# Designs tried in a protein design run: designed miniproteins, single chains, continued (4). Part 34

Each design is a single chain, and the fold is of that chain. pLDDT is the mean over its residues in the fold that is shown.

## One batch from the design tools (miniprotein)

Design m13158
Fold by ESMFold2-Fast:
Structure m13158 (fold): chain A 82 residues (1-82)
Amino acid sequence: MGDYLLSQAGIAISNGDLKKAQQYIDQAEKIMGKDHPNVLSVRAVLYAKQGDIKKAQKYVDKGLKIDPKSPAVQSARDRVKS
């Protein structure tokens, strides 16, 4: 369920519906935990899309410290720097 909500958040980000993306991420965080690498990754991408690159980078850095091998965190790192 949490991963499904994060997938829906990713789709919402791609469609420019950042408010809906935030709602899906908040729901996923309640299920998976705020420090889950997948949650941190999608939050980083959302903050980057909102123009808050400093906050996006903070969430990427946190995810890398928790799970440096996470494909989701690595993908978010690359997207934040684009």
Scores: mean pLDDT 84

Design m13159
Fold by ESMFold2-Fast:
Structure m13159 (fold): chain A 81 residues (1-81)
Amino acid sequence: SIAEDALAGGKAGARGGGGAAGMAANYGSHTPEEVQRAVEAGKAGDAEGARAAGEAAYTSAHNADSRQGRRQLGLEAERAG
């Protein structure tokens, strides 16, 4: 589903070389608001809301600075593992 894809995409972007913005979006102990909104909208059957939130999550990951993302990715990997 789009909500599941948005959640997976956000996490993958942060881990797979997403920059600082992407890492920040997934950094911490909870799902970013955009991704959480996509999931909840999907559960409620709000296709437009799920799509918009998913696109916001994707954009955050895509526009991140790759160098800062790699540095933060290493730190996140240490914290997560």
Scores: mean pLDDT 48

Design m13160
Fold by ESMFold2-Fast:
Structure m13160 (fold): chain A 65 residues (1-65)
Amino acid sequence: MSPQEVMKKRLLDVYLEAKRQGLSREEIQRLMRKTLKELGEKYNLSDEEISQVYSEFVAEVQRLE
């Protein structure tokens, strides 16, 4: 699995868990921004790769809603 796919899956897992725990929209947004930054740094992804992963994550969330 590519680092980009691992990051996208982790973002989805974090989002779904936060939603399940009843976090507010603002709390979820803060958590997602923190997670995106931490995972991007951990996997040494470029800004372009991080942007692509985030776009794919947003599209997946829209399919679930």
Scores: mean pLDDT 79

Design m13161
Fold by ESMFold2-Fast:
Structure m13161 (fold): chain A 99 residues (1-99)
Amino acid sequence: DEARREAIEHLQRAIDLLKQGLEAAKAGNYVEADKLFEEALKHVDRAIELSPERELLEQAKQHIEDAAVFALGGYLPLAEASANKAIELLQEAIDRLRA
């Protein structure tokens, strides 16, 4: 299924962007972190269009939005917790799509 494969590629890119955003936030580059998290959201939105895993992906999206807000506010521990939760949910969605 080509749609499923494309969804997985978008979710893998979203995870990569979340990790990069978290590194930027740790370095104090909060504006860069926000931009990277916003790019991750676009990839999650595309995966939602392509896959039945809407519930998990919408939950992941909320945690990415929280991570962006916390990063802009300089609340690094909360940004890390939210970004890591989003990564866990995106990995679960990939696993379900591969099953």
Scores: mean pLDDT 89

Design m13162
Fold by ESMFold2-Fast:
Structure m13162 (fold): chain A 55 residues (1-55)
Amino acid sequence: MEKAEKVAERAATLAKNAGLDAESARIGFRHLAKQEGLSDEEIEYAAELAAEKVA
């Protein structure tokens, strides 16, 4: 499994606990993913996963 999927799951859980919607989760997640060393392509993919899990 890719690091992107694990970061997405973690970010989705944090966003849901904070009461954020899917769009807010996408924005916040992009910052976290960059810190984890993901590429722009992986960040986009993982951001979509995080938003989907929050919705």
Scores: mean pLDDT 73

Design m13163
Fold by ESMFold2-Fast:
Structure m13163 (fold): chain A 85 residues (1-85)
Amino acid sequence: KKREELLKEAVKLGVDYASVRKDGTIAVASKDEEKIRKLIEKAKQYGFKVAAFVKDENGNYKIIEDTVTEEELKRALELIDKADA
């Protein structure tokens, strides 16, 4: 329900990747930091943990928001890496 809405919102905003884990953690990546910020606010309203990243043209990811623990952050990065299919 809420997960599907967040994923749909991410697609509409044109992010490069969006996924919601079973835990309710949302992992989002985009070239556009503004789009990421909008998704972060919405995810927080739904009570989700967030790991959000912006990707440069050079392929570098930068953490924009981290409301997850260090251990969960590592898993979020793994999800983003796999989504590069």
Scores: mean pLDDT 65

Design m13164
Fold by ESMFold2-Fast:
Structure m13164 (fold): chain A 55 residues (1-55)
Amino acid sequence: SSLERRAAELRRQAEVARETAQLSSPVGQKGALALADQLEEEAERLAREAAERAA
């Protein structure tokens, strides 16, 4: 479904944010990791919604 594809995209973006954190100052690292966590939470929500719609 489109929701599963979107969830995968968000997880990929979260991984990029973590990679960016490794290259960042301490302040930038905190922000990048917070963004990665937010993207993962959104991806999990979309994946659950897709599962509910498929049931």
Scores: mean pLDDT 83

Design m13165
Fold by ESMFold2-Fast:
Structure m13165 (fold): chain A 108 residues (1-108)
Amino acid sequence: SAPKAIVLGASGPGGREALRQAKQDGYDIVALTDSTRLDKTRQVGDDIAPDAQVVHGDSFQQTRKLAKEHGVDIVFIATPESGSGLATDFARGATGKPVESFATKPPS
């Protein structure tokens, strides 16, 4: 089967870039989001990676379970630059997998 990526923050800053990169690299995509962002994540997913599976839950708490259950090879995380280091370290710690960050630089 194709290698699998979890994408975190697909509906937020850098989300389109994270999804596009995962798709271009040939990953089978699981986009993880909280329930309040589910519709936006699906909309972005349908535009960039229509075959991506969209799941909801607490992004940080669910990352480890989904990485194990789906046999993921990599994490893509899209966050504002101000939070990207903490989010990246947590994703790496939770999954034990490589993490690619798609942080959006703040406007000031």
Scores: mean pLDDT 73

Design m13166
Fold by ESMFold2-Fast:
Order: sequence, then C-alpha cells, then structure tokens
Structure m13166 (fold): chain A 76 residues (1-76)
Amino acid sequence: APAASPERLRVAQEVAKIVNELAKTVSDEEFERIAREIAQTVRDLLAQSPEPLTPEDVERIVEAARKTAERIKAEL
C-alpha cells in the first residue's frame, strides 16, 4: 500500500484518540453507534479533500469528528 501522507496519519491519530476516549465512557452499543458516525464523517471529508491534505484540512476533519462525538454523547 502507498505510504499515507503525514497529514493523513495525523487525522488517523487524532481520530483514534477521540474514539479511544469514547470507548472508556460509553457502553459497547453506544460506542458502535458513535464510532460508525465518526468513521462516516471522516471518510466523507477525506474523499472531498484535496491531495495532498493541508494542515487546515486536518484541523477541519478532526474538528468534525470531535463535534460528531460530542453531539452523540450529549444525546446519551
């Protein structure tokens, strides 16, 4: 597989941190729902982002993942 850009790796690392924090605070069923929504949000934004990703793109994608997590957590 081609090596991911540093920016794509940063998105993956920051999203993994968000998902790992959720795993500690929600049930397995709630985790599955939130993780699915975060994965979809990140996938859609990565597909729409220019190549190579800019630091601004990374910040936007990570912020969207965080807001998705916070929104769903607030509804629990």
Scores: mean pLDDT 76

Design m13167
Fold by ESMFold2-Fast:
Structure m13167 (fold): chain A 70 residues (1-70)
Amino acid sequence: DAARAAIEALLPEARRLFREQPLDVAARQTHARVRATLLALGLSEEAADRAARWFVSEAAFGDPIPEEVV
């Protein structure tokens, strides 16, 4: 769907941020961008925050985002 496609498109940029920036800076910037993108696509604040947290984990550590999150 549109939400999943949008966050998958953000993965290369997020991975670049984690290579170039300190971990805390990359995590905060990635979380904020993913959350804002999902809110713009119509997700609730709770759903967008949850998905953004999982996305940060995937970008930083390679942990898969569960399908039910997005």
Scores: mean pLDDT 76

Design m13168
Fold by ESMFold2-Fast:
Structure m13168 (fold): chain A 82 residues (1-82)
Amino acid sequence: SEDLRKIGELIGELLYKQLKGEESDDKLIEELTELAKKHPELVTKAIELLLQKINDDIEEWKKKSLEELKEEAIKILEELSK
C-alpha cells in the first residue's frame, strides 16, 4: 500500500531522530498523524512493536541508517496489515 509505505517512512524518520538524540520535527509528526487516521490501530501496533525491538537491542538500532529504519517500519506495517 502506498499509504503504508509513506507512514513507514515517516515513522522511520522520527525513530532515526530519536535514536540520534535530535528533536522531533513537528511537520513529520503532523504528516504522520494525518496519514495514520486511515489506519490508527495498525500504526499504533507497529510503533509498539518497533519500540519493543529497539529496547531489546538499542545499540544495534542506533547503528541503523535512516533508510534501514524506514524499511524496518514499512516491513512491520506490511506484516501487521496481513
Scores: mean pLDDT 82

Design m13169
Fold by ESMFold2-Fast:
Structure m13169 (fold): chain A 78 residues (1-78)
Amino acid sequence: MTDELIEKAIKTIEEDKEILLSDPSLSEEDKERIRELFEEGIKRLEELRRKGGSPEEVLQLAAELGKRLAELLKEAGL
């Protein structure tokens, strides 16, 4: 179950990354910060999968990444 949650989370991050990084209203600097956050998120999810993390840990990490993304988008003027 946890592996399936992680796979879905990574897929969602990759889809969101594609959408946001294709937005012409974002500066190169803002796109770099967003890309870095998404890449960090994927790496942390892969580490959690390797360590045998719980579903709760996956959801907590997803919530943390979502809050950080919202902050970056606000700083970018979105």
Scores: mean pLDDT 80

Design m13170
Fold by ESMFold2-Fast:
Structure m13170 (fold): chain A 86 residues (1-86)
Amino acid sequence: SISDPVLQLEIELAFERMKVAIAKLIVEKHKDYEEAIKLIREAIERLRELEEEAAKVSPELAEEVRRTREEAERLLKEFEEKLKEA
């Protein structure tokens, strides 16, 4: 069990970053915007929770989580627009 709250949040941030990377790969290889959008929405929801948790223990980590969430939100908008064009 991981008892270090900063390390736990860093690990969870890494998993959410990986989920976003997988969504990008799905679009690149299969053009499956619906599946990619689903994954990115799940990541954004978890990143919002992580930002609140990180703000209590590390302002620097909270800022990193926020930037990751904003990047994911930009990507979501891009994929939603592409899905409308299909």
Scores: mean pLDDT 88

Design m13171
Fold by ESMFold2-Fast:
Structure m13171 (fold): chain A 72 residues (1-72)
Amino acid sequence: SAAEELAKKLGTTVEELRVTLRAMGIDLNDEQLEELASDLLKAKNRKEAFKAAWPYAKDITGALLAAMLVFP
């Protein structure tokens, strides 16, 4: 799955990724997590990752933190 692929790329598990995203204000069901993970894997830079996370984030800070997680 895209979530497993993203978790592996970040050196974590899908469960840990979900907890981290929730702490950032991104609370997702399984389908939404797969959609976000797929979009984040396709992102080439922080700007694209931010745009991918924005629809799922409560605020700009959550989207920015998610982008920085993928592109530190």
Scores: mean pLDDT 87

Design m13172
Fold by ESMFold2-Fast:
Structure m13172 (fold): chain A 63 residues (1-63)
Amino acid sequence: MSPRDRAVRMIQQFQSRQRQGIPVSSDESRQMMSYINQTGQTDPDFARQLSRQFVDITRQSHS
């Protein structure tokens, strides 16, 4: 599975968990950022999209 596919799956899992009230951990955040950075090596525009989606998820868990 490519870093892009891993990043997309992690975002989908985080969105599902947020609906259940389960926050994203610091370790998961670091892993997600790693996959986004790897995606940026081949598709920087998509990596920026993933980064924005991830920020939105983490902001929801802080509210």
Scores: mean pLDDT 78

Design m13173
Fold by ESMFold2-Fast:
Structure m13173 (fold): chain A 75 residues (1-75)
Amino acid sequence: SAEEIAQARRALERLRELLAQLRADPSVPPEVVALVEEMIRLLEDYIAGRISLEEFKERFARLHQRLQELMQQMV
């Protein structure tokens, strides 16, 4: 839907800002940067219509879970 695409576009803008901040911080592990880059690519693929909403939601949830686990390890 148009609302789902609008949400995806906002998420993409937020993640791009986050990626710039993470890249500016030399203490951030490369694996965290790589995960955020994968999430951005997945959002771009969904917005471009290259993947279905169902595939996007499943793959994005898995990447988000990995990011949460990795960030907990950084404590």
Scores: mean pLDDT 84

Design m13174
Fold by ESMFold2-Fast:
Structure m13174 (fold): chain A 100 residues (1-100)
Amino acid sequence: SMEELERLIEEAERLLKEFLFLVLERAPTSQIRAVADRLLEVLRQLGVPEEELARIRALLDAVIAAVEADAPEETILGLLQELGRAVREALDRVRAEVEA
């Protein structure tokens, strides 16, 4: 349904924002992973293809690994920008498919 799709898109956007917040706050990696897993679940429910989900998963994993390694803030921000772009592109495609 259209209403369910819009709800899931809003949930994905909320989870992305929560992931960004937890990473910047240097929250426990277990908490960051839980939000990442939920984001991937919502994107799967939205019908994002497995190849695109794998790319987003790799970016989520790269961010978490960078946080665990105490990588420079610039490195973490760069990965977060790539992640944000990938998720936004996936959600924009879902929206376009619903309008077609």
Scores: mean pLDDT 87

Design m13175
Fold by ESMFold2-Fast:
Structure m13175 (fold): chain A 77 residues (1-77)
Amino acid sequence: SAEEKYLLLLVRYISVSGDYMVSEKDPSTVDGTISRAEQLLEEAKSLLSSAPSDLKDSVQKLIDGIEKIIEGLKKIK
């Protein structure tokens, strides 16, 4: 179901958020974390295109959160 797909993406989002925290302390992990976050972003965008109307807002918020992580990772130098 779309709801189950959303929950699985949300679990992966939590994992990537943890990876982001690690990348703030260890910049050598940044490229790997960006790659995982970008893959998650594509899957979330795919879900948004097929999601029921009542789920679209939650999926869009997830997309916004992933994009903020990617932006934050790109600022780590």
Scores: mean pLDDT 86

Design m13176
Fold by ESMFold2-Fast:
Formats: structure tokens, C-alpha cells, sequence
Structure m13176 (fold): chain A 75 residues (1-75)
């Protein structure tokens, strides 16, 4: 069902964000950028399914991690 598909996409997006956070913490910015691409794909798929609130929540977490990465690159 669409509800099961949305649930799987949200779970995948959260797992990718967790991996991205670990990569940023380790200074592995190449892996973080590869994971960013995958997170963006999940967000696009959620938007296509009309899951706008879930897409927004993942986008906010993504943007917070991008700010953390930028701060580390400036240090």
C-alpha cells in the first residue's frame, strides 16, 4: 500500500541521515555527500507520493546536517 511505501521511505531516509551524521562526525565528507544524494532521492519520492510533512521533516534534518558539515569545513 501507499502507507507502507511511505513508512519504508521514511525509515530509509532516517537511516541515511544517521549514516550521514556519522560520516560528518568522522570528517568523511565524500561519504556524507554521497549519502546526501540518497537522502535527496528519498525526499523526492516522498513528495511524489504526497507525503509532504514527512518530506519536510527529512529536509529539515538534512539541512541541519549540512550546516554542521559547513561548520566543520570552516574549522
Amino acid sequence: SMEEEIRRLVARGQELLAQMRKAIAAGDFQTALELLGQVNEIIRELEKLGAYDAARELSQQRDELLQEMAAKLEA
Scores: mean pLDDT 90

Design m13177
Fold by ESMFold2-Fast:
Structure m13177 (fold): chain A 100 residues (1-100)
Amino acid sequence: SKLLEEAKKILKEIEKIEDEVIKIEKEFEKEDDLEKKKKLLEEMEKLKKEMEKKLKELKEIAEKDKSKESEEILLKAELKLIAVSASILVAKRRIERLEK
């Protein structure tokens, strides 16, 4: 269906955002400068916001399509947002520790 193809396209866009977050997380782990770490966290938070917008679009498509395949795509995307949210939480706590 056209809706299922749109869902697959949005999932690929979400996967690209996740890959960018993973790259930034690796740079965050290597970075010693607190202000640069804060800037990397801001970039991760922007990417999370983009992922949330894509996930909202995907939810609307899954609700219209009602197929098991679109629901499985939605679940995969939701798990990616959970993973990104966890990475951001860890980064925030590390910054708080450095600030004491």
Scores: mean pLDDT 90

Design m13178
Fold by ESMFold2-Fast:
Structure m13178 (fold): chain A 61 residues (1-61)
Amino acid sequence: MQEEKLLRALELTARALPSVDNVETLAQMVKMAQERGEISKEMADKMLAILDEVKKEKEKE
């Protein structure tokens, strides 16, 4: 599904970012996209969950 490709691309991009601050910036962009109606609430929730997991992984390293 196209959604699965988008979520995987987001995860890989977030993991490649150098710091937690960059992941938080990406999360803010997701929230703004949801507010503008560019993505659904369900998609935004899935994207934010992935970004939260990546943030936790970076904080352990």
Scores: mean pLDDT 79

Design m13179
Fold by ESMFold2-Fast:
Structure m13179 (fold): chain A 82 residues (1-82)
Amino acid sequence: VSPAEIKCMKIALKALDPVVYNKVKDKSDDVVGGVLNLRSVMVCLEDPSKIDLAVKTIEKECTELSANDKKAIVTNIRSACP
């Protein structure tokens, strides 16, 4: 995972759950990625509108990533929803 990808994953996690983001932001890339996946599943079940907010935040704030790399992260988050 590139530094730009991990930065974007942190942006997404902060949009989904700022409390959890603050607890894991300084952990390893694997922990951040795993927590993002878990929180995406939970948030999709509880409030799907926050998934859309996270996607919009990725598209707006992940300026260091190509459109294809942003699409990969968005697809991974959206795949958490049924």
Scores: mean pLDDT 80

Design m13180
Fold by ESMFold2-Fast:
Structure m13180 (fold): chain A 77 residues (1-77)
Amino acid sequence: SSVSLEDLAQAILELLKKNPSLSPEALAAFIIRHLEDHGLVLDEAQRAELVRLAANGATISLETLTAFVQAAIAASA
């Protein structure tokens, strides 16, 4: 399993390539699963934020993922 944010960003691109009509909720769930597998615990507000980012119609960038994860780690540590 991928454990890096760079690998997660690449996995997102591959997922979207195979599933071009993937819902924002499904994309957010994929990201949440990866982060939780890495030991990160996300609250409901953080999960909702990922759904909003996925719904924006743009690919979630590595920079956006890094900022999100750093904020979530700081909140949970």
Scores: mean pLDDT 73

Design m13181
Fold by ESMFold2-Fast:
Structure m13181 (fold): chain A 65 residues (1-65)
Amino acid sequence: STVQLMDQIDDIGDNTRTQVSSLSDRASTAIRKGDWDTFNQYQQQISDILSQTSQQVSQYMQQIS
């Protein structure tokens, strides 16, 4: 059902938001210190998480549409 799909999206969103928020804070701290290696590492992790989330959400949205 649409409700179950939205619940799954919400759960994925909550988990993603928590991880991205933590990594973003660490990335911001690293770049302010000029630590580009650490910044790039966190940015890569964020990109990977967001790409996977975006793909899965897109598939669910196609089912709803």
Scores: mean pLDDT 80

Design m13182
Fold by ESMFold2-Fast:
Structure m13182 (fold): chain A 77 residues (1-77)
Amino acid sequence: SEAAEKAAKALGLSLRGAEGLIRGATSGDVATARAVGKGVAEASGAPLEVALREVLRGSRSGDEETAAEQIVRAAEA
């Protein structure tokens, strides 16, 4: 998806890696979503609290495109 490609570029990951993070964020498991937020912060250099907030916000939608957009937003912070 276009959003997954943007997430991959923002984080410097492969498309498969970005798709894995998006699936983790939309898994319905808060611990997995938190792990995704930590990974986004580490890959992008964004503040951990900001990355966690944005990823968890995206995860509540259950929509992979929304989660991908929030991952990009977290990386840009």
Scores: mean pLDDT 77

Design m13183
Fold by ESMFold2-Fast:
Structure m13183 (fold): chain A 95 residues (1-95)
Amino acid sequence: GSFLAVIENGKLVVKSGELPDGFSITEENGELYIEVPEGWKIESIVESTELSEVVLVKGNEKLILYVPKGTIKAKVGENYSGKVKLLYYLRYEVL
């Protein structure tokens, strides 16, 4: 399966598919956050001037997030779980 959403005016706009169970997306003070459950590992972090593209993997599952730069304290190869501010784009794929 796959899921694609974009963030427009602080709101999640779903373009296709459905997120698997265990993720929650919440709106707080006009900003979106995603809660990533345990079991995910950081495959890559690509930083730009204002944001980071973070790729998380769990078996054959992949999650791609855009988050504010410096928000993720874990390093590539480490496990990540927890709440992070979601910017611009969210994609989930089963490989």
Scores: mean pLDDT 84

Design m13184
Fold by ESMFold2-Fast:
Structure m13184 (fold): chain A 72 residues (1-72)
Amino acid sequence: SEELEREFEELAEEIERLGVRLVLQGKVDTAQAIGRRVKELRKRAEEDPSALPEVIEELRRIKEEAERVLEE
């Protein structure tokens, strides 16, 4: 669905911004690991659009994880 595709892109952009902040804090390995996970989820959604709701749930968890690591 177009709405789910938009939600994916909004979450991916937010996670990318969090990744930049992680790099600025010296948490480069965490930022790189998160970036790889997002890339894998994007590939999964491209290969199987029906997986998009599950992929979005995983992106939300990645965002929460990134926010937690930033507050560490």
Scores: mean pLDDT 87

Design m13185
Fold by ESMFold2-Fast:
Structure m13185 (fold): chain A 108 residues (1-108)
Amino acid sequence: MTESYLDEKEAEELKEKLEKNLEKATEKTLKELEEIGKELPEEVVKKYKEEIKKIKEKAIEEIKKNASNVVRTVAELLRYIGDMEDILLEARKEEKKIREKKELEKLK
């Protein structure tokens, strides 16, 4: 017999909560990217926004497909949030390089 981790109602409630948490995390990440992106080329910002959007789309598909398996669904959601945070870290590194280059030009 198939072991069910959640009943149908609990699985649907979990899906809604996880989708809302993912939307909030994505909105927060995009806002942070826009603040970092003030010093970045427009094309670089667009690339990072597209990567974040793709991560969100994959995460939504995983939530819809596997919400009955709570442990797996939560672990995957945390992984996708981590992937979005890694994009912010890369954007911050690019912004820092631009700031350091501007400061070096001032010292000449």
Scores: mean pLDDT 76

Design m13186
Fold by ESMFold2-Fast:
Structure m13186 (fold): chain A 68 residues (1-68)
Amino acid sequence: SKEEQRERWLAYIERLARHLVAEGYSFEEIEAEIEKLVAAMEKELGPLSPEERARVEAIKAEARRALE
C-alpha cells in the first residue's frame, strides 16, 4: 500500500542517518542526504504529512545529538 511505502521510506531514512553517524559524516552532510531522500520520497509519493515531517526532524535531532 501507499502507507506501507511511506513507512518503508521513513524507516530507510532513519537507518541511513544512523549509519552515516557511525561512519563519521558531519551533521551538515547527514542533513543534506536526509533532505535528498525526503525530496525523492515526495516526488514518488507526494508531500510529507506534518507527522512524517516531525519524524524526519526527530531523525535529524537524534543524529545531531549523537555527533555531540
Scores: mean pLDDT 89

Design m13187
Fold by ESMFold2-Fast:
Structure m13187 (fold): chain A 98 residues (1-98)
Amino acid sequence: SAAELAEEAIRKALKGELEEAKELAEKAAQLVGDELTAQGKPELGELLKRGLKRTLTMAAELVNKGELETARDGLRTLIAEFPNEALEAALKVIEKEL
């Protein structure tokens, strides 16, 4: 699932495996985009894919740098505005590390 891929992306970032974390973040975003496209919303699917890829990649980069509180606060802000299973899964991993 997108949530499982997002969770693994953050775990890889915590281990310093940033390239693998970014690949998993992209796969998570792709799955969310593909699901919306399958529901007949291809433009929304592309927009959300791009947004989630950027957000999850940035979260992974912050986690890799040890900026866990910044990553947590950013994800909490976005989830409040736009709840998403992949973002919630990423946040849960970060909160467990704090």
Scores: mean pLDDT 87

Design m13188
Fold by ESMFold2-Fast:
Structure m13188 (fold): chain A 81 residues (1-81)
Amino acid sequence: MYPVLSPEELLELKARSSPREQMELSILVLVAQLEQQGVPQEEIDALEKRLREALAAAKSVEEFEKEAKRLYMEHLARLDA
C-alpha cells in the first residue's frame, strides 16, 4: 500500500507547487486514500476520471478542491449504502 500524505505534508507540497501541480497532488492523495480503504480499482478509476475532468474545467485551485471534495463525498456515500 502507498503511504497517505499527512495534511501537513500535503500543505507544504502545495505551497511549493504550481496551481496545476497542486490539483494533481490532490487527485493523487485522494486515489491513494481510496486504495488504502480497499475500494475496488474500477471505482477508483471512475472517480479519478471525474476528478481529472474537474481539473480540466476548474478556473482556480479553490474551485477544483471544492468540486473534488464533493465528488469524493458522493463516492463515500455510495460505498456506505
Scores: mean pLDDT 72

Design m13189
Fold by ESMFold2-Fast:
Structure m13189 (fold): chain A 67 residues (1-67)
Amino acid sequence: MVLTPDQVEDILTRLVILGLISAEQAEAIARLLGSEPVTEEEFLAAMREVGASEEAIAEARRLIASL
């Protein structure tokens, strides 16, 4: 699945609201992914690079599946 920048921003915002990632982690992920559409695997790899928890990664996968 390919995620648009708007979908990436929506998912990151939801993860911050849920307390699963920090605002700093969300900004770091957004910078790693840039302004281009990304694959689900690229998004999850960026989450791992910023030290996101396994719980945060699982919720991100759930949110992506609900798009």
Scores: mean pLDDT 84

Design m13190
Fold by ESMFold2-Fast:
Structure m13190 (fold): chain A 83 residues (1-83)
Amino acid sequence: MNIEELKKLVLEREDVSEEEKEEMIKVLEKFEEMLKIAELSEEEKEKIYERAKEIILRPGITPQELALEMEILVAMEIMKRAV
């Protein structure tokens, strides 16, 4: 899975307004930049993208909740490297 597939999942949602979809896409673009800065391996990115998919598919998720959850996902993978 990659960022474009995650964006497609957002656009395919029927329970989210077009304005909220646009904000969620912006969140995913920031998320992609965070992953680049964190210098994660392809294996670590794949695992994070799978978790991100589950978050995006959560009923009633807001763009703000998506942003927080994505930030936590990146932080957790960075912290795992310290153990």
Scores: mean pLDDT 78

Design m13191
Fold by ESMFold2-Fast:
Structure m13191 (fold): chain A 68 residues (1-68)
Amino acid sequence: SPLQRIFDRLRDTALRLIAQGNLDGAENVARQLEDLSKELEKQGKLEEAKYAQEVADEVRKRIDAARA
């Protein structure tokens, strides 16, 4: 789906930011994905909303691991 490709690109962006030590930037991407998930859920796009949330959760776990 075109939306899933956008979320994959946001994941790639967040992972690059983490690799660069820009954890604040990666956290902003996670929030963007969470906000998109909520908006998609309101639109009844439940599968896309779930995928966006899963990507956000992955990014947050990677940020936490990088801060350890």
Scores: mean pLDDT 88

Design m13192
Fold by ESMFold2-Fast:
Structure m13192 (fold): chain A 78 residues (1-78)
Amino acid sequence: SSRREAIIEEAGVTIELLLLREKFRLGEISADEAVARLEALIARLEEILAKTTDPQVKADLQNLIEVLREEKAEIRAA
């Protein structure tokens, strides 16, 4: 189902965000690399959002995109 597919992709992006945070914390990637990876995750969620019709799933995806944008702003401000 489209809802199941969106949930799986949301979970995947969340896992990648957690791994990205850990790599950045350990100094394994630069701020520029972290920002580029966050932009790629945002693009991935926007592709899923474009295919989603369920309003609750749309809201959940939009909320996660906003979280990623805030993470990007925080890294750029540091």
Scores: mean pLDDT 86

Design m13193
Fold by ESMFold2-Fast:
Structure m13193 (fold): chain A 62 residues (1-62)
Amino acid sequence: SADEYIARASELSKAGVMSNRAAASIALAALSGGTEEQLERALEAGKKGDDKAAIELGVAGA
């Protein structure tokens, strides 16, 4: 599951929808045992261009 969240965050960053920092925060949270609910919320924030919320939710999952 961690690999799936890392891939999804990476694709959003490559598409220019999400910052590299937000994508990295989500990836670190996934590797650190972050909950699926927190990771999904972080990805949703990133998709909406809410970079700060995506970073904060990613960090909270770590």
Scores: mean pLDDT 80

